# Designed miniproteins, single chains, continued (5): the designs that were tried, part 61

Each design is a single chain, and the fold is of that chain. pLDDT is the mean over its residues in the fold that is shown.

## One batch from the design tools (miniprotein)

Design m18097
Fold by ESMFold2-Fast:
Structure m18097 (fold): chain A 111 residues (1-111)
Amino acid sequence: SRRDERDIVLAATGLEIAMIGIFEEAFLQLEQGAPLDDVLARVRAELRALGVPDDIIDGFLDEIRRYAETRDRKASAERVSKLVREYVDRLEREDRDGLVARGRAARERAL
């Protein structure tokens, strides 16, 4: 092992929690009547700050747009959780150093 597995687990968990929190806040803002474009711009900025690539961000923003149309919070939360998990699992498989760096950014955001 090139890295402590504990560091990978903490990074993956921290990044997942931070990303899910961004989407939960986005759904709440839309429920409170915030303009969709403002919510999309904020989510893009927050995901970019966590090191998420723009092509991946665009896929996540499409789920927020879908929620704005359907208002099915449970279905949207489940789809976003799946996409977040798939992204984090891909980082763990393909870019462990990038996962640790993004996990650190997530922790710094929480402080």
Scores: mean pLDDT 86

Design m18098
Fold by ESMFold2-Fast:
Structure m18098 (fold): chain A 63 residues (1-63)
Amino acid sequence: GVSELAAQLQEAVDAGDLARAREIAAQLKAVSSSYGALGDHVVALLERDPEAARRRYGSGFRP
């Protein structure tokens, strides 16, 4: 479910694992366009600014 995907995305962000984050973002996109957009945004932020990604979407992330 979405909560499981959100937890997995949080783990990927905390680990700086861009490949895993991209995979989870694709799964979120399969659930809804809104969750897909969120996943894509998190992946883009992790690629450009890993520190900001961890601050915003790391240990506190749950939709």
Scores: mean pLDDT 80

Design m18099
Fold by ESMFold2-Fast:
Structure m18099 (fold): chain A 60 residues (1-60)
Amino acid sequence: MEEIEKAVRELLDEFAKKITEKINYLVKEGKPFSEIKAEIDKLRTEGIRKAVEKREELKA
């Protein structure tokens, strides 16, 4: 059980890092908040989806 939580956390941490880097990049480029939010929402959704899929596969 702890191994599943660790694997999921590591995956989410990787996406958190990518999200932070993407925010910094888009802010530096002067992108509007709506565009930044849309890009971050895509990354967040993908990260959550992968975390859920991995948890379901390892739990099953």
Scores: mean pLDDT 77

Design m18100
Fold by ESMFold2-Fast:
Structure m18100 (fold): chain A 84 residues (1-84)
Amino acid sequence: SKEEEAKRLVDLYIDLLGQKAEALKVIDDRKADEIAALRGEIEANYEESVAEFQANLEDSRAHLEKLGNETAKYQMQAIAEKSG
């Protein structure tokens, strides 16, 4: 009957709408996972870079203090040798 054909077409249309919704959900879920992974990588790389910069700053300060102390000692020694 024409009613049975109409019912089959409606059922096919509902199935296609379901397939579309499922496909879109898979893409949305995948995009969320990809964004989360990229954010985690950027945050991890940033924290590692900050830790390295902090260590390098502390090493640079210690080196500058040593150079200042050595320069002062060398200048005092040179003055003492000229005065003796």
Scores: mean pLDDT 82

Design m18101
Fold by ESMFold2-Fast:
Structure m18101 (fold): chain A 58 residues (1-58)
Amino acid sequence: MAAAREERRRKAVALALNDPERSYAEIGRAVGLSTGTVRREVRRAREEGLTGADVAPA
């Protein structure tokens, strides 16, 4: 489902930006995405200027 994939990508970006010491493989396993997908989404978010504050849950 598109919504579920979008949620997983958003969660992966939030995890990576709020915990930069966590590996992309660990994040991918936690959200059900490949390491490559996590890396691409995090890179895109950083290029767009997103930070942990922009994507972190309260």
Scores: mean pLDDT 71

Design m18102
Fold by ESMFold2-Fast:
Structure m18102 (fold): chain A 80 residues (1-80)
Amino acid sequence: MEKAVTGVVMGILTSSILFERGTPKAREDFRRMIELMRENGVSEETIEEIEELAKKVIEGDMSYEPEFIEKVLEAMKEIF
């Protein structure tokens, strides 16, 4: 049950980051997502890849959106 809640929260944060790109909310939701990934044992290498992609997406470069989503899904598979 707790893992399912984590998955839902990750999905909500990912959607919020993409929808609110360029806003303080997207940056805050991204920080929460990284914290959640670290708490659930996602590797630092995977986190660093997601951080690089998220910086581009949050700053408005949506060409990295599909790769960002794919890496978030890979991190979630490591948790579950």
Scores: mean pLDDT 76

Design m18103
Fold by ESMFold2-Fast:
Structure m18103 (fold): chain A 98 residues (1-98)
Amino acid sequence: MREELAEALERLAEKLIEASEHIEDPTRAAAVAIQAVALRITAELLRRGLLSVEEAAREGLSGAEVAKEAAELLEDEELAEEVRETAEELEEVARRAL
């Protein structure tokens, strides 16, 4: 579970970094990039045992919600769908971890 959750967090973080490069509004792009960094930090702390699985799962659920909002800012529907699907994958892993 710990590794599966860390991988799901990292995967969404990668998609959010990609998405941030395609968001026209610099303030919104920065917010999405900050969320991606937060997910990467959560995954790292989880792998190091400095964050519990339950805490990481809650952070993941919050991050997935922000990711779905970020998808609405994307003109590229294929990328938007990839972001939503990756967020939904993280939600399923996080719910199983709780």
Scores: mean pLDDT 86

Design m18104
Fold by ESMFold2-Fast:
Structure m18104 (fold): chain A 109 residues (1-109)
Amino acid sequence: MAMEEEERKKKVEKAYEEARKKTANYIAENPSLSLEEANEKKREAMEEAAKKYGVPVEELEEVERERARAELDAYPRLSERQVELIAAEVGDEELIAEARARLAAARAA
């Protein structure tokens, strides 16, 4: 990879982590937030971080999607709510199907 591409990837990761931390802190301060309100704050934080670091917000969305998949792989005993939230955030039909299949397998075990 060219040095510029490596630095860009680091900026994307930093932007995502900053947006994630900002969103997590906001939710912690406001525990009565609805899912829609929490998702709106996450979207705003991601857009601000993307602008601050000079990267497209779509690249932050890709990082979120990759992390959601990794989370499903690392934590096969996620609660039903966590699986549904991950599926809803990604919007990927195949990942939604995989998340639901894992949930069904956990219920059968």
Scores: mean pLDDT 70

Design m18105
Fold by ESMFold2-Fast:
Structure m18105 (fold): chain A 91 residues (1-91)
Amino acid sequence: EEIEKAVEEIVALFERSGLFEKTDMTREEFAEKVRELLEKIKKDFNIHPKVLPYTLLLLFSDIPPEYIAKLLNIPVEKVKEYQKLARELFS
């Protein structure tokens, strides 16, 4: 299950960077929301599972949504939707 591996890689990366200390979310809750977001992105755009972790990192960045849309070849409105969902992980 490539998505499950991607989820664990993202969770481990955020754990190492101390991002979990800035959220009231448990590790399990964070992993579930990451999985949900990755499955939605993969379903909507058929993105290869191996690039999904890097796609999520781009969505968590301060890079303008228009630039991310061009890089991933997806509609900017979808990038904005995914960025909103990603920001909710830290709220």
Scores: mean pLDDT 68

Design m18106
Fold by ESMFold2-Fast:
Structure m18106 (fold): chain A 60 residues (1-60)
Amino acid sequence: DRARALARELIEAIENKDAERVSALHGEVAEHAADPEIAAVYEELRARLYAGEDPRRVLD
């Protein structure tokens, strides 16, 4: 699942505090925003980050 693979890469980039990689992956997510599955995974990841939850749980 590309959506889950993308979410996993984004979580790793955030954990490593790699701002350049986060920016690059954010751009890739934006390019695929028309895909409802990718958009849903990204929205869930964002919501969990704002709620202070562990974003890796979105992959479970």
Scores: mean pLDDT 65

Design m18107
Fold by ESMFold2-Fast:
Structure m18107 (fold): chain A 90 residues (1-90)
Amino acid sequence: DPEAQELIDRANKIIDEANKVIEEAQKLMEKGYTELAQKAINYAKLAIVYAQNAIWYARAGDVETAKRYLEIAEEYLKKAKDYIEQAKSL
């Protein structure tokens, strides 16, 4: 299913970007931006969980549920990135 593969590819991109946010947040924690960095890590981890669920539903053929989980993952990734931007603005 081409649509399922597209959702899997998008979910994997979210996982990759979320892992980069976690790495950047860990560097910010070393610089003393602990609270904002921890919030970024928490939201990035949620993005990974929802993206992994999107992959599972897409592989199971439930493309509609996969899309819903992917949208949630994208929103959590956006929140994680927003906390990183806030920390950098200090």
Scores: mean pLDDT 90

Design m18108
Fold by ESMFold2-Fast:
Structure m18108 (fold): chain A 77 residues (1-77)
Amino acid sequence: MKVSLGKMIAEADSDGDGTLSEAEIEAAVAKFKELAPKGYLTREDVTDGSLAIFRAMDKDGDGKVTLEEFRAFLESL
């Protein structure tokens, strides 16, 4: 099943203020670990609607979003 990155981020931002608390980031990271058992997501692992967010997270352009890149992206919000 493909992962919706936008939905995952929206669900992590439980108060809807556009800012993620440390607890919300940790909850999102835990879900990422469940959805990415190999430690990263590829473009094939995400929905078409998630490609813009995937490109924003994939800072190195290697076609993989690691747990570290995912956390760093959320911390930048």
Scores: mean pLDDT 75

Design m18109
Fold by ESMFold2-Fast:
Structure m18109 (fold): chain A 107 residues (1-107)
Amino acid sequence: SILEELIEKIKKMIELVDKFYEAFKNGDMEKARELYEEIKKIIKESKELVEKIEDEKKKQMLIENLESAERMLEKALESKNPLLREIYIAMAQSSLTVNEQILKSMQ
């Protein structure tokens, strides 16, 4: 099922965002960058699957939340302020969690 595959990808992205946050706490910027590139790849794959969803309103919401998550993680990488980094990462996690809830509501 497309919905099951999307839920699995969202769960994987949430796991990778947690690892991204740990990399930042440890000062491992190389690891944080690698995790960001992996997350971006899964976002691209997820957007291709979302295009196959018939519900136009839910499709739009899913895409917007994926794009928000990517943007927030990019802002975290660019920020020199540790508190702002935590806020951006939390916003990315929130967007992905909302997408998981939307997809589960469609089953």
Scores: mean pLDDT 90

Design m18110
Fold by ESMFold2-Fast:
Structure m18110 (fold): chain A 77 residues (1-77)
Amino acid sequence: SSRIEEIQKDIEAVKKQAKEITDPKVKALVDKNIATAEQLLEEAQRSPDPLIKDILLLMAGGSVFTAERIIERYKER
């Protein structure tokens, strides 16, 4: 779906930004949130239940948002 494609695009954008992080501890926290988003997105794609799929996509988006906020905080240091 278009929502899945949007989340995939957001994940790739955050991955690109994560490569610029020089602090290994901050990078590890960003990478953890990216990995969580990727796992939830994969589970959403495998789910036959529309409600569970929607919930998993919401959660995946939340993990991407968390990674973005960590990167923003790192840049403002």
Scores: mean pLDDT 89

Design m18111
Fold by ESMFold2-Fast:
Structure m18111 (fold): chain A 57 residues (1-57)
Amino acid sequence: LELPETLTPEQRRIVETLVEAAKNGHEVVARAGLADLKRILTPEQLEWAEKLVEEAL
């Protein structure tokens, strides 16, 4: 899992947690977390996070 250096440590942990949730079949949790991140990530960072979560599902 490659995370952009521009993410804060807390944002990075959130993305990792959502990818793990997606891998374990917790799609609702993963998508809800992405919706929250939409408020704090740049559009480019959000697109990247969305692709990782969808790939893990």
Scores: mean pLDDT 74

Design m18112
Fold by ESMFold2-Fast:
Structure m18112 (fold): chain A 109 residues (1-109)
Amino acid sequence: SSADRRRAALLVGVTAGMFRLHMWELIRSEEDPEKREQIRKLGEEMVRILDELTRAIESGELTPELVEEARARLLKILDQLSKYAPKDSTNILKKSLEATFEELLALVR
């Protein structure tokens, strides 16, 4: 339904906002230029995944398989980012991501 599509877009938007805030804090606190560049590259991959997911929602091509693939890819990025961040911050973001994607998955089934 159009309501489910709007909710899906909102859930992805909220997730994107949480990730952008986390990336901003990591880049701001990192003093090593090489590590900062690696954080930026991981952030660019995250934005690409979220943009792909948003396009699928807008085109009506969102599937449970695509949602699960996006979730796995984003969790992998969070695992890679965990070496640059306090563990508690990364764990909160992981739990938020998992809760958001369970909701998103329910909307496409």
Scores: mean pLDDT 81

Design m18113
Fold by ESMFold2-Fast:
Structure m18113 (fold): chain A 81 residues (1-81)
Amino acid sequence: SEKVEKLLKEVEEKTLAKDLLGANRAMAELAQELRKAGVSQEEIQKVTRLITEAMIYALQGDLEKAKKLLEEARELALKAL
């Protein structure tokens, strides 16, 4: 889904920029789009948990760990589609 891919990119960009408000908004929209696409609530929770952990690492200055968690979230979201 092009919309899911766009939202995943927006989550990454906002998280790495430490724009937590923007990152949380994009994450909420991503969760809604995954739900509309028929992704299970369990898989959506796994994706949003990884994004939330990435936000915490980004705030702590660990951008490498944040990027790895965001990549895991992206792979999980795309695999669940």
Scores: mean pLDDT 89

Design m18114
Fold by ESMFold2-Fast:
Structure m18114 (fold): chain A 80 residues (1-80)
Amino acid sequence: MVTQALQYLREAEKYLEEAEKNIDDKELARKYIEQAREYIRKAERYIEELEALNHGVTPVLREELEKLKKKIEELEKKLK
């Protein structure tokens, strides 16, 4: 559902913010990124169901999901 997808996206964003704040602690940052990935997977599942139903909000949710995925890639590059 839309509310669940939004909630999972917001949780992922919070974990990525915590990872960025703790970027100097590579082990802790990696754990936060893993938690963000879990919430992103859950959000994507709901977004895919909404896309199948041709729901009007889905393009906005998809855009947010893709932005969070890009942020994960950027943070992972900093952890190398």
Scores: mean pLDDT 82

Design m18115
Fold by ESMFold2-Fast:
Structure m18115 (fold): chain A 79 residues (1-79)
Amino acid sequence: AVEYLRKAIEALEAGDREAAKRYLTQAMVELEKNAKTPFEKKALEYVREALRHLDAGNFDAAIEAVRKALEYVEKAKKE
């Protein structure tokens, strides 16, 4: 999930909506199948939020949500 979230941030910063949506969708599917910890479940919520912001054209809000998702995925790896 971390690699897909990082690639999604890069795509969003480049204004590539289609690439960002692909990477966020891949991260969402991976988290839906593998989310076991509260941190991973919170990361999934932020990925879904990022996709909603992207669909609304709010790139800055989408970037912030992806950064939050990445933070929670990294917290889950440290436990």
Scores: mean pLDDT 81

Design m18116
Fold by ESMFold2-Fast:
Structure m18116 (fold): chain A 93 residues (1-93)
Amino acid sequence: DSHLRSLTRIVEEFLKRSVKEGKLNRKALEAALEAVEKDLSPEEIRKKMLEAGADENTAETLAEMYAAAREHLGEEGLKALKEAIRKVLKELE
């Protein structure tokens, strides 16, 4: 629980900063959320974010976070990632 809350905050802060810097947009966040929900590969989430206009380093970083969450935290890590993405998407409304 403590580790999952920390992961959600770290991902949320990273995504918010990337949006503020123009490296990430709503469409890329929606693509990332859909890819995580469908349990796609880290490379597929990266590709979909790039297709939506995300910065290469930003897409790679989120794909690496996704891969690490899948491997080390499983379903709980994926829920934390989805929560972080959803929170940032709500702030873009």
Scores: mean pLDDT 83

Design m18117
Fold by ESMFold2-Fast:
Structure m18117 (fold): chain A 71 residues (1-71)
Amino acid sequence: SLQTEGGRRILEAGQRLGLPQDVAEAIATHYDETFSLPSLAEARELGLSDEQYVDLNVEVGVQDIKRAVGL
């Protein structure tokens, strides 16, 4: 199970984007352990397409900006 609020938010982002559950959980676990999204090379090893990698980074980045400005 995920240990951080950040890891849970990353899991939810992956699920919203329609990533396979095992891939979404692997990315969330990576975030829980490193406090960062996987690099492009790491994302490819986890089974993301380049398009899925872009969509994940955009989704998480937009949510981070919204939280920073109180949206």
Scores: mean pLDDT 83

Design m18118
Fold by ESMFold2-Fast:
Structure m18118 (fold): chain A 71 residues (1-71)
Amino acid sequence: SVEELAEEILKEAEKFPNSFTRSTMILQQIDKLEEKYGKEYAIKVAEIILEKTSDPIVQAGLRFKIDELKE
C-alpha cells in the first residue's frame, strides 16, 4: 500500500544519523516514485512521510518538494 511504502522509505532513512542525508535519501525516493507512478502518487507518499517524521530538516525538504510537485 501507499502507507506501507511511505513507512518503509522513512524507516530506511532513519538508519542514517545525519538529517541532511535522510532528507536527500527520502527526496530521491520521491523523485523515483514520480517517474514510475506519476506526480499525484509521489505527492501522496511525500505527505504521509511528512506526517510521520519529527525531523525538521526532513519536514522542510518534503514541504518544498510537495509544493514543487503541485505546481
Scores: mean pLDDT 88

Design m18119
Fold by ESMFold2-Fast:
Order: C-alpha cells, then structure tokens, then sequence
Structure m18119 (fold): chain A 99 residues (1-99)
C-alpha cells in the first residue's frame, strides 16, 4: 500500500477479521475464516479505488467497513457474529471499490 490512509484501512480490516475469527470459536471457524478473507478484500478494494484517484473516498469507506466489522465481531461470539463481520467487510469493500 502506497498511501497512509489505505495502509491504515488494511491494518484495521485485518485486525477486525482476526478478532472475528478469534471470537467465532471452533463452532464458527468457517465463518471466522470467511471474515478474515473478506477483510483482505476490503483492503484490496480501497487500494484499487485509491489507484483510480479516489483515495479520500476509498479511505473513508474502507475505515467505515473496518469499523462495522469490529462492531459486528464484538456484538457476540460464535458463527453469527463472524458472519455479520464478513458481511460488513464485503459491503465496505463494494463501497470502497465504487468510490
């Protein structure tokens, strides 16, 4: 990542994804892993949009996605919370990419 904002999005998204995996527990391992994969997609989407000249908007949507992921991960434990975190990451990635 070449910009500070996009790098911070990738870091926050990765932290939220790992938090979702940890809180998912053994019953939610699949959903937690999906949250981690979706967190990478969020960072990549922000990077692509920034390369297109939309760095400010991409950073804003990326940060929002990462924040929504963390909130979802902290809303509970097990598969449901991890699924909500993965959804937040995917929605954030779509918004960042369209920025």
Amino acid sequence: MFSEGVREVSEEASEAGLLALERAGPEGATEGSAAVVSSVGLGVSAYIAARRGHEEEATEEGRRGAREMREAALSGEGPEAAREAARAASEGANRAYEA
Scores: mean pLDDT 81

Design m18120
Fold by ESMFold2-Fast:
Structure m18120 (fold): chain A 81 residues (1-81)
Amino acid sequence: SAEEFYAAVVETSRRLAEEAKKGTPEQARKVAEQLDAMSEALRRGAEADPEHGPVLRRASDFVRQAAEEVRKYAEELEKKK
C-alpha cells in the first residue's frame, strides 16, 4: 500500500540518519548526499507515475528533510572541534 511504502521510506531514512550520527562529520555528509539522491529519485518517480505520484512526492519531501537534518548535525560536530 501507499502507507506501507511511505512507512518503509521513513524507517530507512531514520535508520540512515541515526547511523550517520554515530560516525564522523564526513560520514554524515556522505549520508546526506545519499539521502539527497534518494529524494531526487523519488521525485522523478512521481513525475513518471501519476497513480503513485502523491506518495512518492511525500516520500521525497521527507527524505530531503532528513538529509538537511543530517547535514546540520555534521556542521554542529565540526564547530565543536
Scores: mean pLDDT 83

Design m18121
Fold by ESMFold2-Fast:
Parts: structure tokens; sequence; C-alpha cells
Structure m18121 (fold): chain A 99 residues (1-99)
């Protein structure tokens, strides 16, 4: 959602302001640590957005996560709902097996 981008922009501004304040107070090492952490977060955010702009591709990780969610929900599902989820999982498995 757009909210994550807005929150990241707010965090970016807050980080820049805090770094400047730390430098003015003579806390140079803390300012360097915060700048490095912010650069790592910025790079991670941009890489995540570029790699998965919308729907993530069918992957073993996605299938494994879906199976874990199914196991978690299994205790509250009736037999028909379980059947529907198993069909969705089978569709994911087939998509992953297609070359």
Amino acid sequence: MREREILFRERERAAEELIKKLEEEGKIEEAKELRKKFEEERDAYRKAALSNPGTPPATEERLKKAEAIYEEQKASLDPLEQYDLELDLEALRRALEEV
C-alpha cells in the first residue's frame, strides 16, 4: 500500500533531522551508525519494491508460506473450506512446476 511509502518518507526525513542533530551535538559516531542503518534500510526498501512491484512470482518460499498458513487455519476450517484451500495450494504447486 501507499502507506508504506509515506511512512518510509517520514522516516527518511526524521533520520536526516536526527543525524544533523547528533552531528551538532558532537555525537559523530552515533550519527555515522544511524546514517549507515538508514542507507541499509533505504536500499532494502528499494530492492524489495523493484523485485516485487505487485504479485510475487510463484516460488517455493511462497508455496511453503501458503502451506504454513493452511496448517495454522486447519483447526478452524470445515471440510469444504479445507478442500478449497487444498485446490488453491495444488494450483500454486502446478504453477511452480511449470518450466
Scores: mean pLDDT 62

Design m18122
Fold by ESMFold2-Fast:
Structure m18122 (fold): chain A 90 residues (1-90)
Amino acid sequence: EFEKRLEEILKKAEERLEEILRNSKSIEDLSRKLVELLRWVDKEIEKLIAENPEGDKKLIEKLVSHVVGLVLRVMGDKIQEELERRRKEE
């Protein structure tokens, strides 16, 4: 049950990340929405821990690491795209 709920949080986080990528109009908009996503993940994990205090902390750490890693990769890619765009315009 605990592992299934972690998988559901991860799946929803990945789905929301794809939605944010599709609908973001600027790097600033993307950044704000990614922060909102991370806050949502934090809240869901806090709720899960409160409901399952003996839950596997290593599984939580793996999920958080994975989501943060995805967010950092997305931001890195978008920053590189923006820098390349600005370089070509100047």
Scores: mean pLDDT 78

Design m18123
Fold by ESMFold2-Fast:
Structure m18123 (fold): chain A 124 residues (1-124)
Amino acid sequence: PDLFDLENWEEEIEELVRKAAEAAVKGDEFSVRFYLSRIVSAYEALLKEGRISKEELEERIIQAVEEIVRRIEELSGVEVSEEDRERLIELAREIAEAVVAGDKLKKGLTINELARLLVEIGKR
C-alpha cells in the first residue's frame, strides 16, 4: 500500500478523478468507492498538514465531484440533470463535514452513497 504523496497531490487527485469517472461509466461501484476514498483521504491529509483550510476542503471535494461528473458526461455523451448535480454537491458537502468532525462512519457511508449515485448516472 502506497502512502499519499503530498508533493504530487494535484497529479494524484487528477488521476483518481479520471479513474473514478471511467469506473462509474463501466458500472464498477467498488472501484468508484475506492477512488473516492483515496481522493477524500488526500484532502484529509492536506488539511491535517495545514496545507488547506476547512473551507478549502469542502470546495476541493465539491470541485473533484464536479470534475468526475464532467468526465462521465464526456465519456457517456449524456448530460447530468440539475437535480442529480444538486444531490452530488450535497453529498460532497456531507463528506467534508464528516471529515472535519472526525466522523469516520458518516464519511464512509456518504462516500458509498456518492459512489452508488455516480454509477447510476454513468450507466445512463
Scores: mean pLDDT 85

Design m18124
Fold by ESMFold2-Fast:
Structure m18124 (fold): chain A 60 residues (1-60)
Amino acid sequence: KLSEEEAKAAREAERAAARLLATGEVTTPDQAFEAGVRRFSELSGLSEEEARRALEEGLG
């Protein structure tokens, strides 16, 4: 489960990924997810592997 700050970062990362898909910067859901993981890692301070796990766990 995500902390409040991690949850905020996750929402921001999801928004950024959705924006990249909408603008055509990325063209697949996998690319959007990877962009979201990278952004969440940057915003939360988690490693990319931890960010990926947290996003999958926190969104599920």
Scores: mean pLDDT 75

Design m18125
Fold by ESMFold2-Fast:
Structure m18125 (fold): chain A 99 residues (1-99)
Amino acid sequence: AKELEEKARELVSKIPHVDVEKSYFTAIPEYRLVGVGLAMTVPLSEEERERVIREAEEALAKAGLRAHITVADASDENKVAGAGAGAAIAAVGDALDLE
């Protein structure tokens, strides 16, 4: 779990304006699946949010990981944690559907 979370953290840290320290990561290693709640240092438009999600998904996919990604404003750490929890729940659901 921790190794996949660290890998996801490293990959998303390369995306502009991501606040890695405030971002939320979880992993389901059995399915090589990660849930990511990205905290942004600046408020994003809807189009910018979709681009960041796509860029993060592509980076994680290149590393052989499946991902559920959400984006939130870093000014609200509780909101980021909630978004990350939602991504983690989605990841669990997806993993269960694979069985």
Scores: mean pLDDT 68

Design m18126
Fold by ESMFold2-Fast:
Structure m18126 (fold): chain A 89 residues (1-89)
Amino acid sequence: MDEEIQKNYEKAKEEAEKLKKDVEEGLKKYSTEVGNPELKERLEKAIELFKQSAKLYQQALETKDEAKKKELYEQGEEKIKEGKELLGK
């Protein structure tokens, strides 16, 4: 389980980092060329969900209680799925 949690933690961090870069680049373009507040809101919400997921996975990896570890891992997976749904994945 720890190997899967570690893998999902790394993926959540990578997804958050990629979206953060896309938002930073997109916000510069949107402020100068095209406004898209709906896209900005969805991207920012997805970033927060992936950040929350990474935090939950990190807490799961640090937890010695197996029951709590599973609970945190499941919560992290739910946040990832919600974020991906916002992105149409």
Scores: mean pLDDT 73

Design m18127
Fold by ESMFold2-Fast:
Structure m18127 (fold): chain A 78 residues (1-78)
Amino acid sequence: VSKEEEEEIVARFKEQFAQAKAYILSLKSKQEQLSLLAQVKQSIEQQRILAEKNNAKLLVEALDEFLAELDKLEASLE
């Protein structure tokens, strides 16, 4: 995978993450927000393992940032 392809993949993940985060925040139920947040977090953790195995350093960094943002969001909801 070229660096340019990796940067394009990272950009797409950032867009999808922003949409997922906005959707979580749009939910009226705290329980639904926490449930969806847990599912998104699990999905990102799986993607991070695959990115690490493929030496996709920029993607690993982006996924680590997403996990940190989800942890902050979870703390703010509890």
Scores: mean pLDDT 81

Design m18128
Fold by ESMFold2-Fast:
Structure m18128 (fold): chain A 118 residues (1-118)
Amino acid sequence: TPPTVARFSARIDAEGRVHSEELPEPPPEDWVVLPATGGPITAEELRAMSEAFRRGAEAAKQGMTPEEVVRLIREKLEEAGVKRWPGLAIRKDTPPELIARLLERLADFFEGHAALLE
């Protein structure tokens, strides 16, 4: 079985709202973590997350490390005034092209759920 290289944790309720959830198990010490805030995420926050994760994907394509990419994502979320986000952990040795694809997939997820709430 291929090894797990990323973990992401969110809950969707019966109304289609996205909730920040802590990762169900602690990630290994050699992984980079964006810690979950907890709580329900607004459509505005989901759109800001989509933008932040797309910027993270571009940073990964430019050769930034997983640590630098996660730091950039957190910085962009905080600059946008986002208060709530899901937990994310990425293995430090994950190839940049795979990180970029994963972040773009998550950005699409956030954008899609934001559209459903409006």
Scores: mean pLDDT 84

Design m18129
Fold by ESMFold2-Fast:
Structure m18129 (fold): chain A 93 residues (1-93)
Amino acid sequence: SGSQQALFRQFISIMSQIGQTVNQYARDTGDQNARNQSDQIGSIRRTVRRSRTQQTARSGWRQVRDIVSTGSPDLQQRVTPLVNQGGRTVDQM
């Protein structure tokens, strides 16, 4: 069991990694929807990091899951391990 601050930092790191994975997918494929999704995830991550509340983290996580769920099957496959890790981290906060 980590401290609440350590869990929050881990959560922000996971959100950053999801955004980077989506951005890399957009660059690899030219998928404009994935580019837009990467930008949205980056915006959500910045809001969560600035607010530093459990409520904002849970809300931001729901938004990221919804965004990823609208992606292609290949994108979803690439982010699945990070999405599973992020969900477990949020549940511990």
Scores: mean pLDDT 88

Design m18130
Fold by ESMFold2-Fast:
Structure m18130 (fold): chain A 68 residues (1-68)
Amino acid sequence: SELAANDARAGAEANSAAASAAGSYGMIKHAQTEEGRKGAEEGLKAGLAGASPAEAARKSQEAMDKAE
């Protein structure tokens, strides 16, 4: 149903932001390279700002690429 689809989307967006923040925090804690740490920090900032995991991952990757 449309209501179920809307609820699933809202839940996915909320879970996506939380997953982005949690994943980025873990990467910062376990990062062993400066590039990885910069990527994890940027991903965490994006996740805390409410970005989806895909958007946070993209920003993280861009930060790592710039650090090269």
Scores: mean pLDDT 62

